# Designed miniproteins, single chains: the designs that were tried, part 38

Each design is a single chain, and the fold is of that chain. pLDDT is the mean over its residues in the fold that is shown.

## One batch from the design tools (miniprotein)

Design m1374
Fold by ESMFold2-Fast:
Structure m1374 (fold): chain A 70 residues (1-70)
Amino acid sequence: MEEYREFGEKLGKAMVETPDPEIREALALMAVGVMIAIGASKEELLAVAEGIAKYDKESAEIVRKAAEEL
C-alpha cells in the first residue's frame, strides 16, 4: 500500500502543475485504467486516491469514485 500512496502523491504533484482541468481529469482516468490493467485492487486504487488528495482533491475524487465501482 505504501508504494501506491507514494505513486498517488507523485501523480498529485503533476496534476497540480497541470492548469487544464480536462487534461487533469484525463490523467486521473488514465491512472485508473493502467492500474486496473495491471490488476490493482480497490484498496490499492483508494491508496492512490489518498496520495493524490494531498495535492488535488478533485482529481483524487475521480480515482476514488472509480475504485468504489470495483
Scores: mean pLDDT 80

Design m1375
Fold by ESMFold2-Fast:
Structure m1375 (fold): chain A 86 residues (1-86)
Amino acid sequence: GEAEELAKEAIEKAERAREIALEALKIGGKESIPLAIAAALIASGAIFLAEYSLKTGDLKMAKEALKDAEIALEKAEEALKKAKEE
């Protein structure tokens, strides 16, 4: 169903965001580190909401999980860019 598809996409994007955030943290940098930590925390929350949606079929939670996963991915990519520029 729609909730399942969105929740799975949210998990995939959130896991990718966490991987990118960890790479940014390995490089380090004053401006990068806070963004990478924020991305990792938002991604973890997105995974939790997505898992809840998969168990309950809650479409609203699936949509919120995907939105949070996309925010986490954007922040992780920004963190990695800043880490490479610092």
Scores: mean pLDDT 90

Design m1376
Fold by ESMFold2-Fast:
Structure m1376 (fold): chain A 68 residues (1-68)
Amino acid sequence: TDQAILDAASKVGARVYRRALEAGLPREEAAQLSIRTAKLAMDLGEQVGIDEAVKEAERWADEEIARR
């Protein structure tokens, strides 16, 4: 359901926020990355299912952190 996708997106966003802060990103940038990751997981969740959407969003976020 939509609620399950929202819950999964919120959780991946929170994990990405923590990792971004640990990688040294400012809180504002970490928050923006968290929001973008959660949105990506939500958008993909309807197309490819929750598990794959979370993996893809998390991979994208980790690559974004590595580029900083």
Scores: mean pLDDT 84

Design m1377
Fold by ESMFold2-Fast:
Structure m1377 (fold): chain A 85 residues (1-85)
Amino acid sequence: GPEEKRKIISRAIGLKLRAIGLLIDVELELGEVPKELEELYKELYKLTNEAIKLADEGKYEEAEKLLEEAEKLLEELEKLKEELL
């Protein structure tokens, strides 16, 4: 219902905001965003947008799976940031 939809959308937005913050940190330190980070961010952005769309359609289980995949990409972004900085 509406509560499940709100939780999914909030989580998706939170993942996008955290990922953008990581890219900003890397750009400020290195003067550029490495292609590997940019590609992971684009995939995370795609997955979170698809999850929001699925939540709008009431497909909460499918949306949750995409958010789990996006969370893994965020973990990969964090690891790459640690290796670069």
Scores: mean pLDDT 88

Design m1378
Fold by ESMFold2-Fast:
Structure m1378 (fold): chain A 92 residues (1-92)
Amino acid sequence: GEEVQAAAEKLRERLEKEGFNVTVSLDGNTVTITLTSEDPNRLIAISLNAIGLALEGFDITTSLDGNTLTITISASTDAELAAALDKLMSSL
């Protein structure tokens, strides 16, 4: 819904301010975030933060391929999905 789209846009803007090239896509109850950076250590740091959220019980998966990090977040409700996006943003 609009709340998830707003949270995703906030996260995209924050990551762009941090120097990442970012794309965000929404499909049903899933958000896919793709990040590229010439500094792989920055992608590793975000990947570790996302893994930390997965350990807290959020449905988050990460894939790192070269200089591209893909983060997939799923939830049963828009509120839970928006909360996961806000948590990821706060870890930056």
Scores: mean pLDDT 83

Design m1379
Fold by ESMFold2-Fast:
Structure m1379 (fold): chain A 97 residues (1-97)
Amino acid sequence: AEKAEKAGEAAAEGGRKAFEEAKKKGNATSAAAAGTSAAGAYASGLIGKRSGDGKKGAEDAALSAKSAAEAAKNGGSEKGEKAGREGAKKAEEYAKA
């Protein structure tokens, strides 16, 4: 349960950085997509904590961070893509028992 919350926080942080980097490139659509994915990552962590299915919450958070990375990449931000992938990797580490 606690691991899901930490996974959601790590994934959301990566997604937030992806959002900020996409925004610096001036691509509002990619920034919005990355921001939405960051919010989804955080929510997945909280849902996992609440439901007791921490592994699923952490895995869902990692998927959301990967979506944020793809959104940043589509916006032309290599830094944003890297940040989103780092968040996903941390969330995956929390999902691994």
Scores: mean pLDDT 81

Design m1380
Fold by ESMFold2-Fast:
Structure m1380 (fold): chain A 88 residues (1-88)
Amino acid sequence: MKKISKEELEGETLVALLEMQLGIARSIARQASGPARDLLEQTIAELEKLIDRARKALKEGNWEEVRKIFEEAQKLFREASAQLDALA
C-alpha cells in the first residue's frame, strides 16, 4: 500500500466533503422550484467545476490549491444561502 501523507489525507478529506455537499445540494434542488431552483442549479454547476479543479490539484500534490478551492466552495454556499433567504 502507498504510504499516504498527512497533507494528502487532508486534501482527500476536503474533496470528499465537497462531493457530499454537492450530493446534498442536488437533493435540495430536486425539491425546489422557480428562482430558488435556478439559483441552486447555477450553484451546483459552479461547485462541480470547483470539485474538478480540486481533484486535479489533489493529483498534482498542490495541497494549498485544494484548501483554497475548498474555501471558495464554502463562500459560494454562503452567498447562495443568502440569495435563497432573500427568495423565501
Scores: mean pLDDT 82

Design m1381
Fold by ESMFold2-Fast:
Structure m1381 (fold): chain A 74 residues (1-74)
Amino acid sequence: SPARDELERLFREAAEKIREAMEKGDYDKAFSIVDELRKKAEELLEKYNLSDDEREWARRVIDTVKRYVEEKKK
């Protein structure tokens, strides 16, 4: 679906920015990018009026990314 493709593109772009921030040791920036990702994903979910299943999928992806940053900070 176009909405799914846009969400996946958004996640890929965020992952690249998070990787760059973490390579610089800027974990505050990495967490800021996760927060911005959540905001943009929510805007897309509202724009396309996506199902509860798609919302749950997006939430789980964002939570996974956040946990990844938390693990790498340790």
Scores: mean pLDDT 82

Design m1382
Fold by ESMFold2-Fast:
Structure m1382 (fold): chain A 76 residues (1-76)
Amino acid sequence: SLEKLLEELYKKLKPEEQEELKRKIKLELEVEIGVLEIEIAVLKRTLSKLNEEEQKEAEKRIEELEKKIEELKKKL
């Protein structure tokens, strides 16, 4: 698995390199969460302009994005 491979590779790094990588990973997770939150905001604001089928797809997408945000926040 990718997570197991990354964990093993991380253990081979120097402490200074581990700290730099950990800080970068945290920043990248925060940026990813922000991008997903913007997508949710756009979808919520445009729902009233969509037809019934598009609204259902948008609502499903919002639920999937909210679930992804919860998963990413657990990694912080």
Scores: mean pLDDT 83

Design m1383
Fold by ESMFold2-Fast:
Order: sequence, then C-alpha cells, then structure tokens
Structure m1383 (fold): chain A 91 residues (1-91)
Amino acid sequence: DEAKKKELLKKYEEKLKELEEEKKELEEEVEKIKKKIEENLKKSLEENKEDEKKVQLEKEIAESLLAMIESIKKLFEKNIEKKKKELEEEL
C-alpha cells in the first residue's frame, strides 16, 4: 500500500502549495492596499496642510482603513491555517 501513501502525499503537497500561494497573494494584496492608503494620506496632508481639522480627519480615516485591512488579513490567515490543519488530519 506504498502506492496509496505516495498518492495521498502528492495530493497533500499540491493542496499545501495552493494554500501557500493564497497566503502569498493575500500578503501582496494587503501590502498594495496599505501602500495606497499611505500614499493617499500623504497627498491629502500636503493639499490640506493649513487645515488642522481636515488633517486630523484624514489621519483618522487612514488609521481606520489600516485597522480594517489588518483585521481582514488576520481573518483570511486564520482560514488558511484552518485549511492546512484539516489537510494534515487527512494524512
């Protein structure tokens, strides 16, 4: 039954590779979104430099968006880790 063990291992490795690709894509997309939020904030601060109330509001919006993106990232990471554990249990 060495053949069945090799087939299960191959399926495990293929699915694990797919989950690692999902994690990498998630990390790249999150970094892209964070960079865009930071660049938008920088532009807004330069344009509204003399309006302290606008500057504070733009900072609060950016902080809220960054916190939301971080929370979404953690949720997706937990889902990927759960899928990895389920895959290991099938071995």
Scores: mean pLDDT 81

Design m1385
Fold by ESMFold2-Fast:
Structure m1385 (fold): chain A 50 residues (1-50)
Amino acid sequence: EAKNLDELIEKVKNDPSVKEVVLKLPPGFTAYKEARRIYKATGKKVKVEY
């Protein structure tokens, strides 16, 4: 869980070609903590899709 998010952050942070991160989650899941953490670590736009 946390390991997968940390790996995603590292890849996004180190790849300048990535402009936006899209998180696809099932309905009913809270994405705010995950989106906020990615944004704080990478400075890139984060979009949540269900």
Scores: mean pLDDT 69

Design m1386
Fold by ESMFold2-Fast:
Structure m1386 (fold): chain A 60 residues (1-60)
Amino acid sequence: SMIEEKAIEIAEKYVREQGLSPEAAAFKAGYILKYEEGWSMDQALEAQKAALEHLKKRGF
């Protein structure tokens, strides 16, 4: 989904530019989607989970 793709892009950026762990980067992506972009808590949490699984599969 669009929200999952956005969470993945945000999380990858934080891993690459800030050196965050996959868990921290995924959490940061969820935080931004919920508090800065106004997505629902449920949507942000699902996107956070998707971003974390994506980062782990990509070997970040």
Scores: mean pLDDT 85

Design m1387
Fold by ESMFold2-Fast:
Structure m1387 (fold): chain A 67 residues (1-67)
Amino acid sequence: MKKVVLVGAASEEEAEELVERAREILPDAEIRVLYGVSAEELLEKAERIREEEGVEVYLLAARSVVL
């Protein structure tokens, strides 16, 4: 099954650190970065991708992205 990691960050620097960690944990996964989103919006986007594309979705959020 195809794997996708959604990264939520407030800045490019935060996103780069999380992307590096995601690649170490799931090297074959597709990484998608979202900026300026709330944790709620990030969760909703992950659910949509899972439903529409039929893939496993993993979520990584920077501390700036709070529930």
Scores: mean pLDDT 77

Design m1388
Fold by ESMFold2-Fast:
Structure m1388 (fold): chain A 68 residues (1-68)
Amino acid sequence: DKEIEKLKEEVAKASEAGDREKAAEAFRKLGEKAGVPEEVAEAGAKALIAGDNDGVQAGAIEILNALE
């Protein structure tokens, strides 16, 4: 999905730039597009803002599973 690839790039680019708020917003949109529960997307977004790599990884796994 073109939109999913765009959102993945936005998360990666914002994370690389250190823009945690922008990365969190893109992560929320990616989760919504992938069809994960809003709670899961929000938890991952908050983990991004907090710099919690374990929380980000957990959210990313849920999104990847939804995309399978």
Scores: mean pLDDT 75

Design m1389
Fold by ESMFold2-Fast:
Structure m1389 (fold): chain A 58 residues (1-58)
Amino acid sequence: MEMLSPEEAIKVLETLRKLGVISEEEFKELKEKVEQGDEEALKKVMELRTQALRQLAA
């Protein structure tokens, strides 16, 4: 998978929060880090996205 842009990662985080995969606190923390271009935060968002896609498929 390609690395997400910060804009794409924020959209993913919004979806993950709505699905209840992450808390509002986690959303705010990851959003801030993603806006700063933190690669670990981007990797975390990608992992959470994969988990959310698995929930959707199930």
Scores: mean pLDDT 76

Design m1390
Fold by ESMFold2-Fast:
Structure m1390 (fold): chain A 92 residues (1-92)
Amino acid sequence: MDEFYSIPEIVKLEEKLKELREEKEEALKSGSKELIEEVLKKIEELKKELEKLKEIAEKYSLPELTEYYEGKLKELEEMEKELKEKQKELEE
């Protein structure tokens, strides 16, 4: 349970999520179309990675790890929505 947070791949994932949250805030604050597009691309790539990790966790019957990845996917979807809403505002 708590020990999986010390796994190197989980640590890297948490670091990537932290970086994306910071980049999202910068993109939203600056209103830069290029920054918004770049962050959206990074979110899509990380979502694909998380979906693969979730499938592996489900295959090995690791429900707590599956739930963890589902939570992270939901966070990425919320970030994507905020960025797309800002992008739409800028195109108006």
Scores: mean pLDDT 80

Design m1391
Fold by ESMFold2-Fast:
Structure m1391 (fold): chain A 96 residues (1-96)
Amino acid sequence: SEKLKELEKLKEELEKLVEELKKLMKEKGEPEEKIEALEERVKEVLELVDALVKQGKYDKAIALLEAAITELKLQIATLNNDMESIKELAKTAKLK
């Protein structure tokens, strides 16, 4: 199945981003509790993906993996102090 191959590629991308984020968190001195919380959230996402795949809900499984990948990329940008991304978020945020 082409969708199963896409899911495998997305899982590999997610795993690479998790390892990158964990390394970055350790380099930045983030507490072990936050790293463990990240690992638990990733495990929950992968378990839900597997449940969706068993139900034949491949499009939902793909969407969930893509959302998780986007969230990890945003967390990496935040820890890298990506001022351009921070400035763009500040431009769209309305403080009251």
Scores: mean pLDDT 81

Design m1392
Fold by ESMFold2-Fast:
Structure m1392 (fold): chain A 55 residues (1-55)
Amino acid sequence: MKLSKEQIENGLKAAITLLKEGFSEEQVIALLVASGFPEALARKLVEEAKKILAK
């Protein structure tokens, strides 16, 4: 599945927000997959969101 850069950025922002709200990594991955992201990409977005939140 090919997603636009804007869709990927929106997914990253969603992952950051959900992690801040106390959702687990697995819950955030499941929510992104339900929103149309491939599981592999959802996992990468959560990893990137965690790096951003650690800064």
Scores: mean pLDDT 80

Design m1393
Fold by ESMFold2-Fast:
Structure m1393 (fold): chain A 69 residues (1-69)
Amino acid sequence: MKSDIRKQILELIGRLIRLIGEKLDLEAQLAKETDPARIAALQAQIANLDRQIAQIKEELKKLDEELAA
C-alpha cells in the first residue's frame, strides 16, 4: 500500500538524518585531531557511517520507485 511505503520512507529519513549527524560530529573531531592512530580510527568510523548512509539511500530509492509506480 502507498501509505505503508510512505511510512517506511519517513522512518528511513529519520535514520538517515541521525547517521548524517553522527558523521558531521566525527568529521569535526577529525578536523582537530593530530594523532595518526586516532585519525585512522575516526576515518574508519566515518567510512562505516558512509556505508550505512549508502544502504539507506538505496532502500529509499527502491521505495520511491515503488511509490511512483
Scores: mean pLDDT 84

Design m1394
Fold by ESMFold2-Fast:
Structure m1394 (fold): chain A 68 residues (1-68)
Amino acid sequence: SKEEKEKKAVELFEKAIEYFEKALNDKDVKKAQEYRKKATELYEKALEIAPDSEKLKQLAIKYREERL
């Protein structure tokens, strides 16, 4: 259902945020870049699952403003 897809997409987006936070806290530049890459991939997967989700769009806008 649309609700199930939205929940799955939000979970993937939350995981993307976790990787983004790991990237910000890692002193190893190469490892930080890998975490940022994983965050981007998870975000893209979330959009594929629920491209019309208002909740996901709002979360994406918020974190884009914070330099996602």
Scores: mean pLDDT 76

Design m1395
Fold by ESMFold2-Fast:
Structure m1395 (fold): chain A 85 residues (1-85)
Amino acid sequence: MSKIVSEILDKVTELNLYMIKNKNPDPATVRELGEQIVELASKVLPEEEVEDFRKKMREAIAKGDFNEALMIVNELTSKVLKVYS
């Protein structure tokens, strides 16, 4: 259980650092990192909830709103962390 928390925090940190370092983020890179975080969350949260976040994240990336995509991913991560608290 602590392993999933460690893995998701590592990936969220990677995405946040990528967004800080890159003023013009590559949509493919944001999507790849976001999908990895969603996949980790799917091991902990109900499928319907994870699917809703995945859809919203993909829609945010498709419209070029990477800040919205990051906020969606951070909210999903917070829900995972709450399961272990």
Scores: mean pLDDT 84

Design m1396
Fold by ESMFold2-Fast:
Structure m1396 (fold): chain A 90 residues (1-90)
Amino acid sequence: MRKKRDEVRNLNDKGTLYYSKGDYEKAIEYYKKALEIDPTNVDSLVNLARAYLEAGKYEEAIRYAQKALSIDPNNLAAQRILEEAQQKLK
């Protein structure tokens, strides 16, 4: 259990490092790797949705934000990403 959690956290942290540098494509890659290990990790789903939003991939941002909300309906970050991505498609 601990090894899996540490690996997901390390991949998520690496994704966030690339996100902070504006490298959204690499951020997406690392968040996806975290989700391959833990497909229901809410932090990874939210971070992936945010990276897609910043990359201008609004349909993908909506999909992953909705998935995060299906697991954690009160997640304010996922709700904000969903609302912003939907506005960008109008």
Scores: mean pLDDT 88

Design m1397
Fold by ESMFold2-Fast:
Parts: sequence; structure tokens; C-alpha cells
Structure m1397 (fold): chain A 77 residues (1-77)
Amino acid sequence: SEYEKKAEEYEKKAEEYEAQGDYKKAGDYYAEAGEYYLKAGDKKKAAEYYLKAATAYIKAGDNTEAVKYGAKAAELA
């Protein structure tokens, strides 16, 4: 679907930023990937990418966003 394609694009951007140590941008793009997987109806992948976003936000020192995306992932479990 178009939503899955968009999720994969954001996933790749997140991985690139994570490899560069830009954990804030990695978290932002993992969160977008999770959102688009959720719109595509893939709750499992949405939860996986929300957890990746939360982990990236922890590494970035953004505890508010980390808690937010951790909670979103838990809701889908």
C-alpha cells in the first residue's frame, strides 16, 4: 500500500540518521514509520517502530518523547 511504502521510506531515513548518531532525527523518523504502519493496519510493525523511536529518543535525551512512544507501543501489544 502507499502507507507501507511511506513507512519504509521513513524507516530508511531513521536508520541513516541513527548510523550518523543523530538520535533525535532517528526518533522522529522511526515515529513517522510507526504511524504509517499503523495507518496501513500493521499493528505489529507500528509497535516495533514506536519502540525504536522511544529508544532513539532515550539516546537523544528526550525523555518526554521516549515515554510517549513507549506508551503507544504498549497500547498496541
Scores: mean pLDDT 90

Design m1398
Fold by ESMFold2-Fast:
Structure m1398 (fold): chain A 84 residues (1-84)
Amino acid sequence: MSEEQWAEVELAMLAIELGVEKAILDSGPLTKEQLEEIKKRIDEVIKRAQELAEKYPSLKADAQRLIDAANELKKEVEERLKEL
């Protein structure tokens, strides 16, 4: 498998990770510490997707869609943190 093919797999795994974070967020009431940990993990997804987009231009569109979804989820976490 080429480095680019492994990058495609990594991007798909980041998308799965973001889906898991959303499922946790939707599962019910969370503590401030749990929300801050979710936010940290979302930030790590955004950072890694950006790095993959910069290194592999063929992945840029898919990475941008993931970054957009991650930023939307991050906004939901930030709104919940404000209510605590």
Scores: mean pLDDT 87

Design m1399
Fold by ESMFold2-Fast:
Structure m1399 (fold): chain A 77 residues (1-77)
Amino acid sequence: MEADVAAFEAALPASVEKARATLPKKYDPILELLEEALRRAAELVRRYLAGEMTEEELRKEIEELERELKEKVEELL
């Protein structure tokens, strides 16, 4: 599972680049925010799997990440 998270992180740049090629360039800043948020989420999951945080702490951190992402996306719109 930790290796699966690392594989997901490694695949993110290619997935984002494909999205940038498909979507209008005006969405590039939003795609950058999504990539950063997904990388941060993957790091939180990795720390949880390493026993560095509880499921409750992971949930709280993900909720805060979602809130930050929403605020940043709204600032770009």
Scores: mean pLDDT 75

Design m1400
Fold by ESMFold2-Fast:
Structure m1400 (fold): chain A 89 residues (1-89)
Amino acid sequence: MEAMVTARIRAADAAAARAAGEAAVKALQSTPGTLAVHSHMDPADPTVVTVSGVFENLEAAEAAAKAVEAAVRSVPGVTEVDVTVQEIP
């Protein structure tokens, strides 16, 4: 059963949000079992970025979630990070 990881990130400014989004995309894409990765900036708030990935199974998604949280929290200016893992039926 496939699984999805969603990371919602808030940063102090748009540059930090962009850097955090890039770090999240790289972490997701570097995880074995990655099927798709999508990233978008909130058009109403440039300090918010959402990154999501679809994975072959829950184990891959959980590994990706840990990698994303570590990578994003290492970016200067990140103020909030919320990572969710969900199985896709």
Scores: mean pLDDT 84

Design m1401
Fold by ESMFold2-Fast:
Structure m1401 (fold): chain A 55 residues (1-55)
Amino acid sequence: TEAALAQLLEEARRAAAGLSEEQVEAIEDTVRALMAAGAPAHEVLVAIGELVAAA
């Protein structure tokens, strides 16, 4: 849903605080791709954490 995507994008931006604009964009693109593929919210949150830790 659009509301769930908006919330996950907000979480991604919060988790990526202090990262470059390009890194934030890459994380947001991953969130959108996972949501489009039907991934559950908990998998998307794990992916956000992993991408932030790897940045």
Scores: mean pLDDT 82

Design m1402
Fold by ESMFold2-Fast:
Structure m1402 (fold): chain A 94 residues (1-94)
Amino acid sequence: SAIEKLKELKKRLEEVLARAKAGDESAIPEAVKVLEELEKLYEELLDEESAERRRRGIENAKAALLDPSASREEKIAVIQEVISSVENEIKKLE
């Protein structure tokens, strides 16, 4: 079920990405919520050192998404990078 939870969070990020590309500004706060759920899931699934590395990456992504000076295009790129990171983690666990 851990892999299935990661797949569900990835699917939610892909839906958020599509909404952000369509100009839905509410997609950005939803992306932050998905990142918080992802951080909690990694704490449950990974050893302390691996979870800490993922936490730093997620906190950097959250900071970029919450930056009022960042463009919509920059925020979209951040969401895309997180999706790629989650896909790589799923592949390692399969």
Scores: mean pLDDT 85

Design m1403
Fold by ESMFold2-Fast:
Structure m1403 (fold): chain A 89 residues (1-89)
Amino acid sequence: MEELVEKAEKAIKDGNTEEAARYYLQAGLEAMQKGDYDKAIEYFKKAIELTPEDSPLAAEAYRLLATVYEMKGKQDEADEALSKAEKAL
């Protein structure tokens, strides 16, 4: 997780925002697998910020964000994230 965040920060410095977004997406997935849902939410949001709104990567990040919100019992936030995932496709 920390290594993926470091790779994302380096990618941002190198001007590779899409690569950085992919590393944040992977970091969020690792955080989710470890049960650290707050970090997963943070990293998925960072991935979304680094991608165009109408990209497949943004759609995937929103879908995963919705899953984490559901795991935390935040159904309204999960529904909103799913709606944004559908719009990003």
Scores: mean pLDDT 82

Design m1404
Fold by ESMFold2-Fast:
Structure m1404 (fold): chain A 98 residues (1-98)
Amino acid sequence: MPSKEEILRAIGLALSAIGLLFEMELLGDKNPLLIEAAELVIRAALLIQQGKYEEAIELLEKAIELAKKVLEEDPENPIAREVLRLAEEGLELAKEAL
C-alpha cells in the first residue's frame, strides 16, 4: 500500500502534468509527443497511487524518451524540459517504492 507521502507526491506530479497540458493549449503548442508524454506522467501518477509501480515505471520511461526526442530538435523547449523533470521525479518515486 503506498504511503501517504507517496500518494501526495503522486498527486503533485499529476497536477503539474495537467498544468502543462493547459499551458500547451493556451500557447497553441500542439506538439503531440509532449502531449503524450504529459498524459503518460498523469497515468503513471495514478498507477503509483494504486501501488502499481512496475507499470508506472514503464510509462515514465516512455515519457522520458518522448521528452528527450523533442529536446534533441529544440534543446530550449521549456515544456519538454518540464515534462522530462516531472517524468524523472515520478521514476525516482516509483523506484523508491519497489
Scores: mean pLDDT 85

Design m1405
Fold by ESMFold2-Fast:
Structure m1405 (fold): chain A 61 residues (1-61)
Amino acid sequence: MDKERMIELLLEEGVSKETAERIVNAERLDAEQAKILQRVGSRFVDDAHAGAREEAARLAA
C-alpha cells in the first residue's frame, strides 16, 4: 500500500531501486536508512499537509 509510494519517493531523492526496496522491506532500520527516511518523510509530510489543508477548506465551504 504505502510501500509503493515510499519506493517512489526514495527514487525521487536519488536512492537506487535496490536500496529503496531494502529500506521498505526492512523490519529494522540502520542509521543510514533512518536518515534517508527522515529526509523523504519531510517531503511526504509536506505533501500530506497540503492535501489536508485543501480538504479542510472544502469542508469549511
Scores: mean pLDDT 63

Design m1406
Fold by ESMFold2-Fast:
Structure m1406 (fold): chain A 87 residues (1-87)
Amino acid sequence: AGAAKAKAEEYAAKGMEAYRAGKYEESIAYFKKAIEMNPEYSEAYSNMGLAYKKMGKYEEAKKYFEKAIEINPNNIAAKGAKAVIEA
């Protein structure tokens, strides 16, 4: 359990590094790996949504923000990002 969560955090960190570099497809691939290791990783879902939003894929972005909120209703970043897409 602990080892899988640590690997999820490592993949999420690589995903954020790719996101900051503007490599959004690579970022999404890393966040998918993080979610495979920890399916309850709300932040990984919200960050995947941000990457899809940067690619102009608003429908996919909304889906992942909704999943992040479903897992953690206190994920304020996902709630804010979803509201911006719906405006």
Scores: mean pLDDT 86

Design m1407
Fold by ESMFold2-Fast:
Structure m1407 (fold): chain A 81 residues (1-81)
Amino acid sequence: MEELRRQAEELEAEGERLLEEGVRAWQAGDLETAIRLFREALEKYREAARLYREVGDELKAVRAEQNALAAESMIAVLEGE
């Protein structure tokens, strides 16, 4: 369980880093890079949420799910087709 929790924390941290990089790319006008980074962040947050649920950490799972939703929302706005 400790190892899975550590993996979830690492994935969440990677997601946060990717989300921050995506926001910076968006601010720089590089929409394609921003979308790619937000998609990567989304995948990291989804996996983190899955692992948090597996170890019974409901609060952290919900937090990761909310962060995944935020990344998904940013992708939708930028893809706006």
Scores: mean pLDDT 87

Design m1408
Fold by ESMFold2-Fast:
Parts: C-alpha cells; sequence; structure tokens
Structure m1408 (fold): chain A 73 residues (1-73)
C-alpha cells in the first residue's frame, strides 16, 4: 500500500541517517503518491540541499522541480 511505502521510506531515513539524499527522495516520492503534497515538497527540498552539497546539481534541480510540482497539487 502507499502507507506501507511511506513507512518503508521513513525506515530507510532512520537506517541510513539524515544525510542520505536518496532516502529523503524516496520519502518524498512515497508521500506524493499518498497525496501528502506539502510534506512531500519538504522532503524533496531536503534531498535537493543534500544533492547540491555533494555536487549533484542535476539531481538537486530535479528535486526542486518535484517540490514545486507537489506544492501546485
Amino acid sequence: SLQQQVQQAKQLVKQNGLDDAEAWKQLGDALEKAGQHKEAALYYGMASSLYRQRGDEEKAKEMEEKAEQALKS
């Protein structure tokens, strides 16, 4: 279920730590699918910041675009 996908993504963040951009992205994706658009945008923003910090500008921009789309939903 979508609720299980959100729970799995939250566990991934707990396991890998708060600096795991991929874990924040997965949590954002799961929340977006569950209709939690505002919360999804927040976590896409966190992923974007972490991708940019490690030099992944393309992925950072992708996360910013996902956050903007979520906020328009």
Scores: mean pLDDT 82

Design m1409
Fold by ESMFold2-Fast:
Formats: structure tokens, sequence, C-alpha cells
Structure m1409 (fold): chain A 99 residues (1-99)
């Protein structure tokens, strides 16, 4: 699954950097609250990706990215919020190209 491999590679490269930035800006507890809010959408995106439904996977990644970016921004993590939005946009593009 080429799209899954691309998504996994991008996550492994950039997600830790975004997490470190967010934790630096709002602390681990703030970042965990943001992750918990996005988790249902991330799980739905993963399930859609496993089912080969790249359009649904893209929709759920977009929703997860919006929830995370809005949460981070509300807590003052503006730079991390921008990176999350850009990251989600790139994931959505990969998924839409696969669909």
Amino acid sequence: QEAFDRVSALLNREAPEIAELAIKEIGREGYQAVLDAARPYLLKAFKALQDGDFEKAAEYVRQAGDVMADGLRSLGATEAAEKVRDFADRLVEILREAG
C-alpha cells in the first residue's frame, strides 16, 4: 500500500518534531489534551486507509488536523498549530492522489 507507506514515512519524520515543538510551547499535558481531542479522527482515518477509502481517510486527516491546530492555537502553541495544519494538508494531498 504505497499511500500507507508514504503517510507512515511522513509521520515518522515530522510528527516527533511537531510534538517536541508543541510540548515546548504548551507542555506535555496541553499537548496530550490536544491529541486526545484528535484521536477519534485519527483512528477513523487509519481505518479508512486500511479499507482503501482514500477519500474518507483524507477527510478524517483534515478533521484531525483542524482539531489539533485549533487546540494548539487556543493554548498558545501558534507555531506548532501552523506546522500541524501544513502537515495535515500534505497528508491529505498524498491520500487524494492515491484515491
Scores: mean pLDDT 83

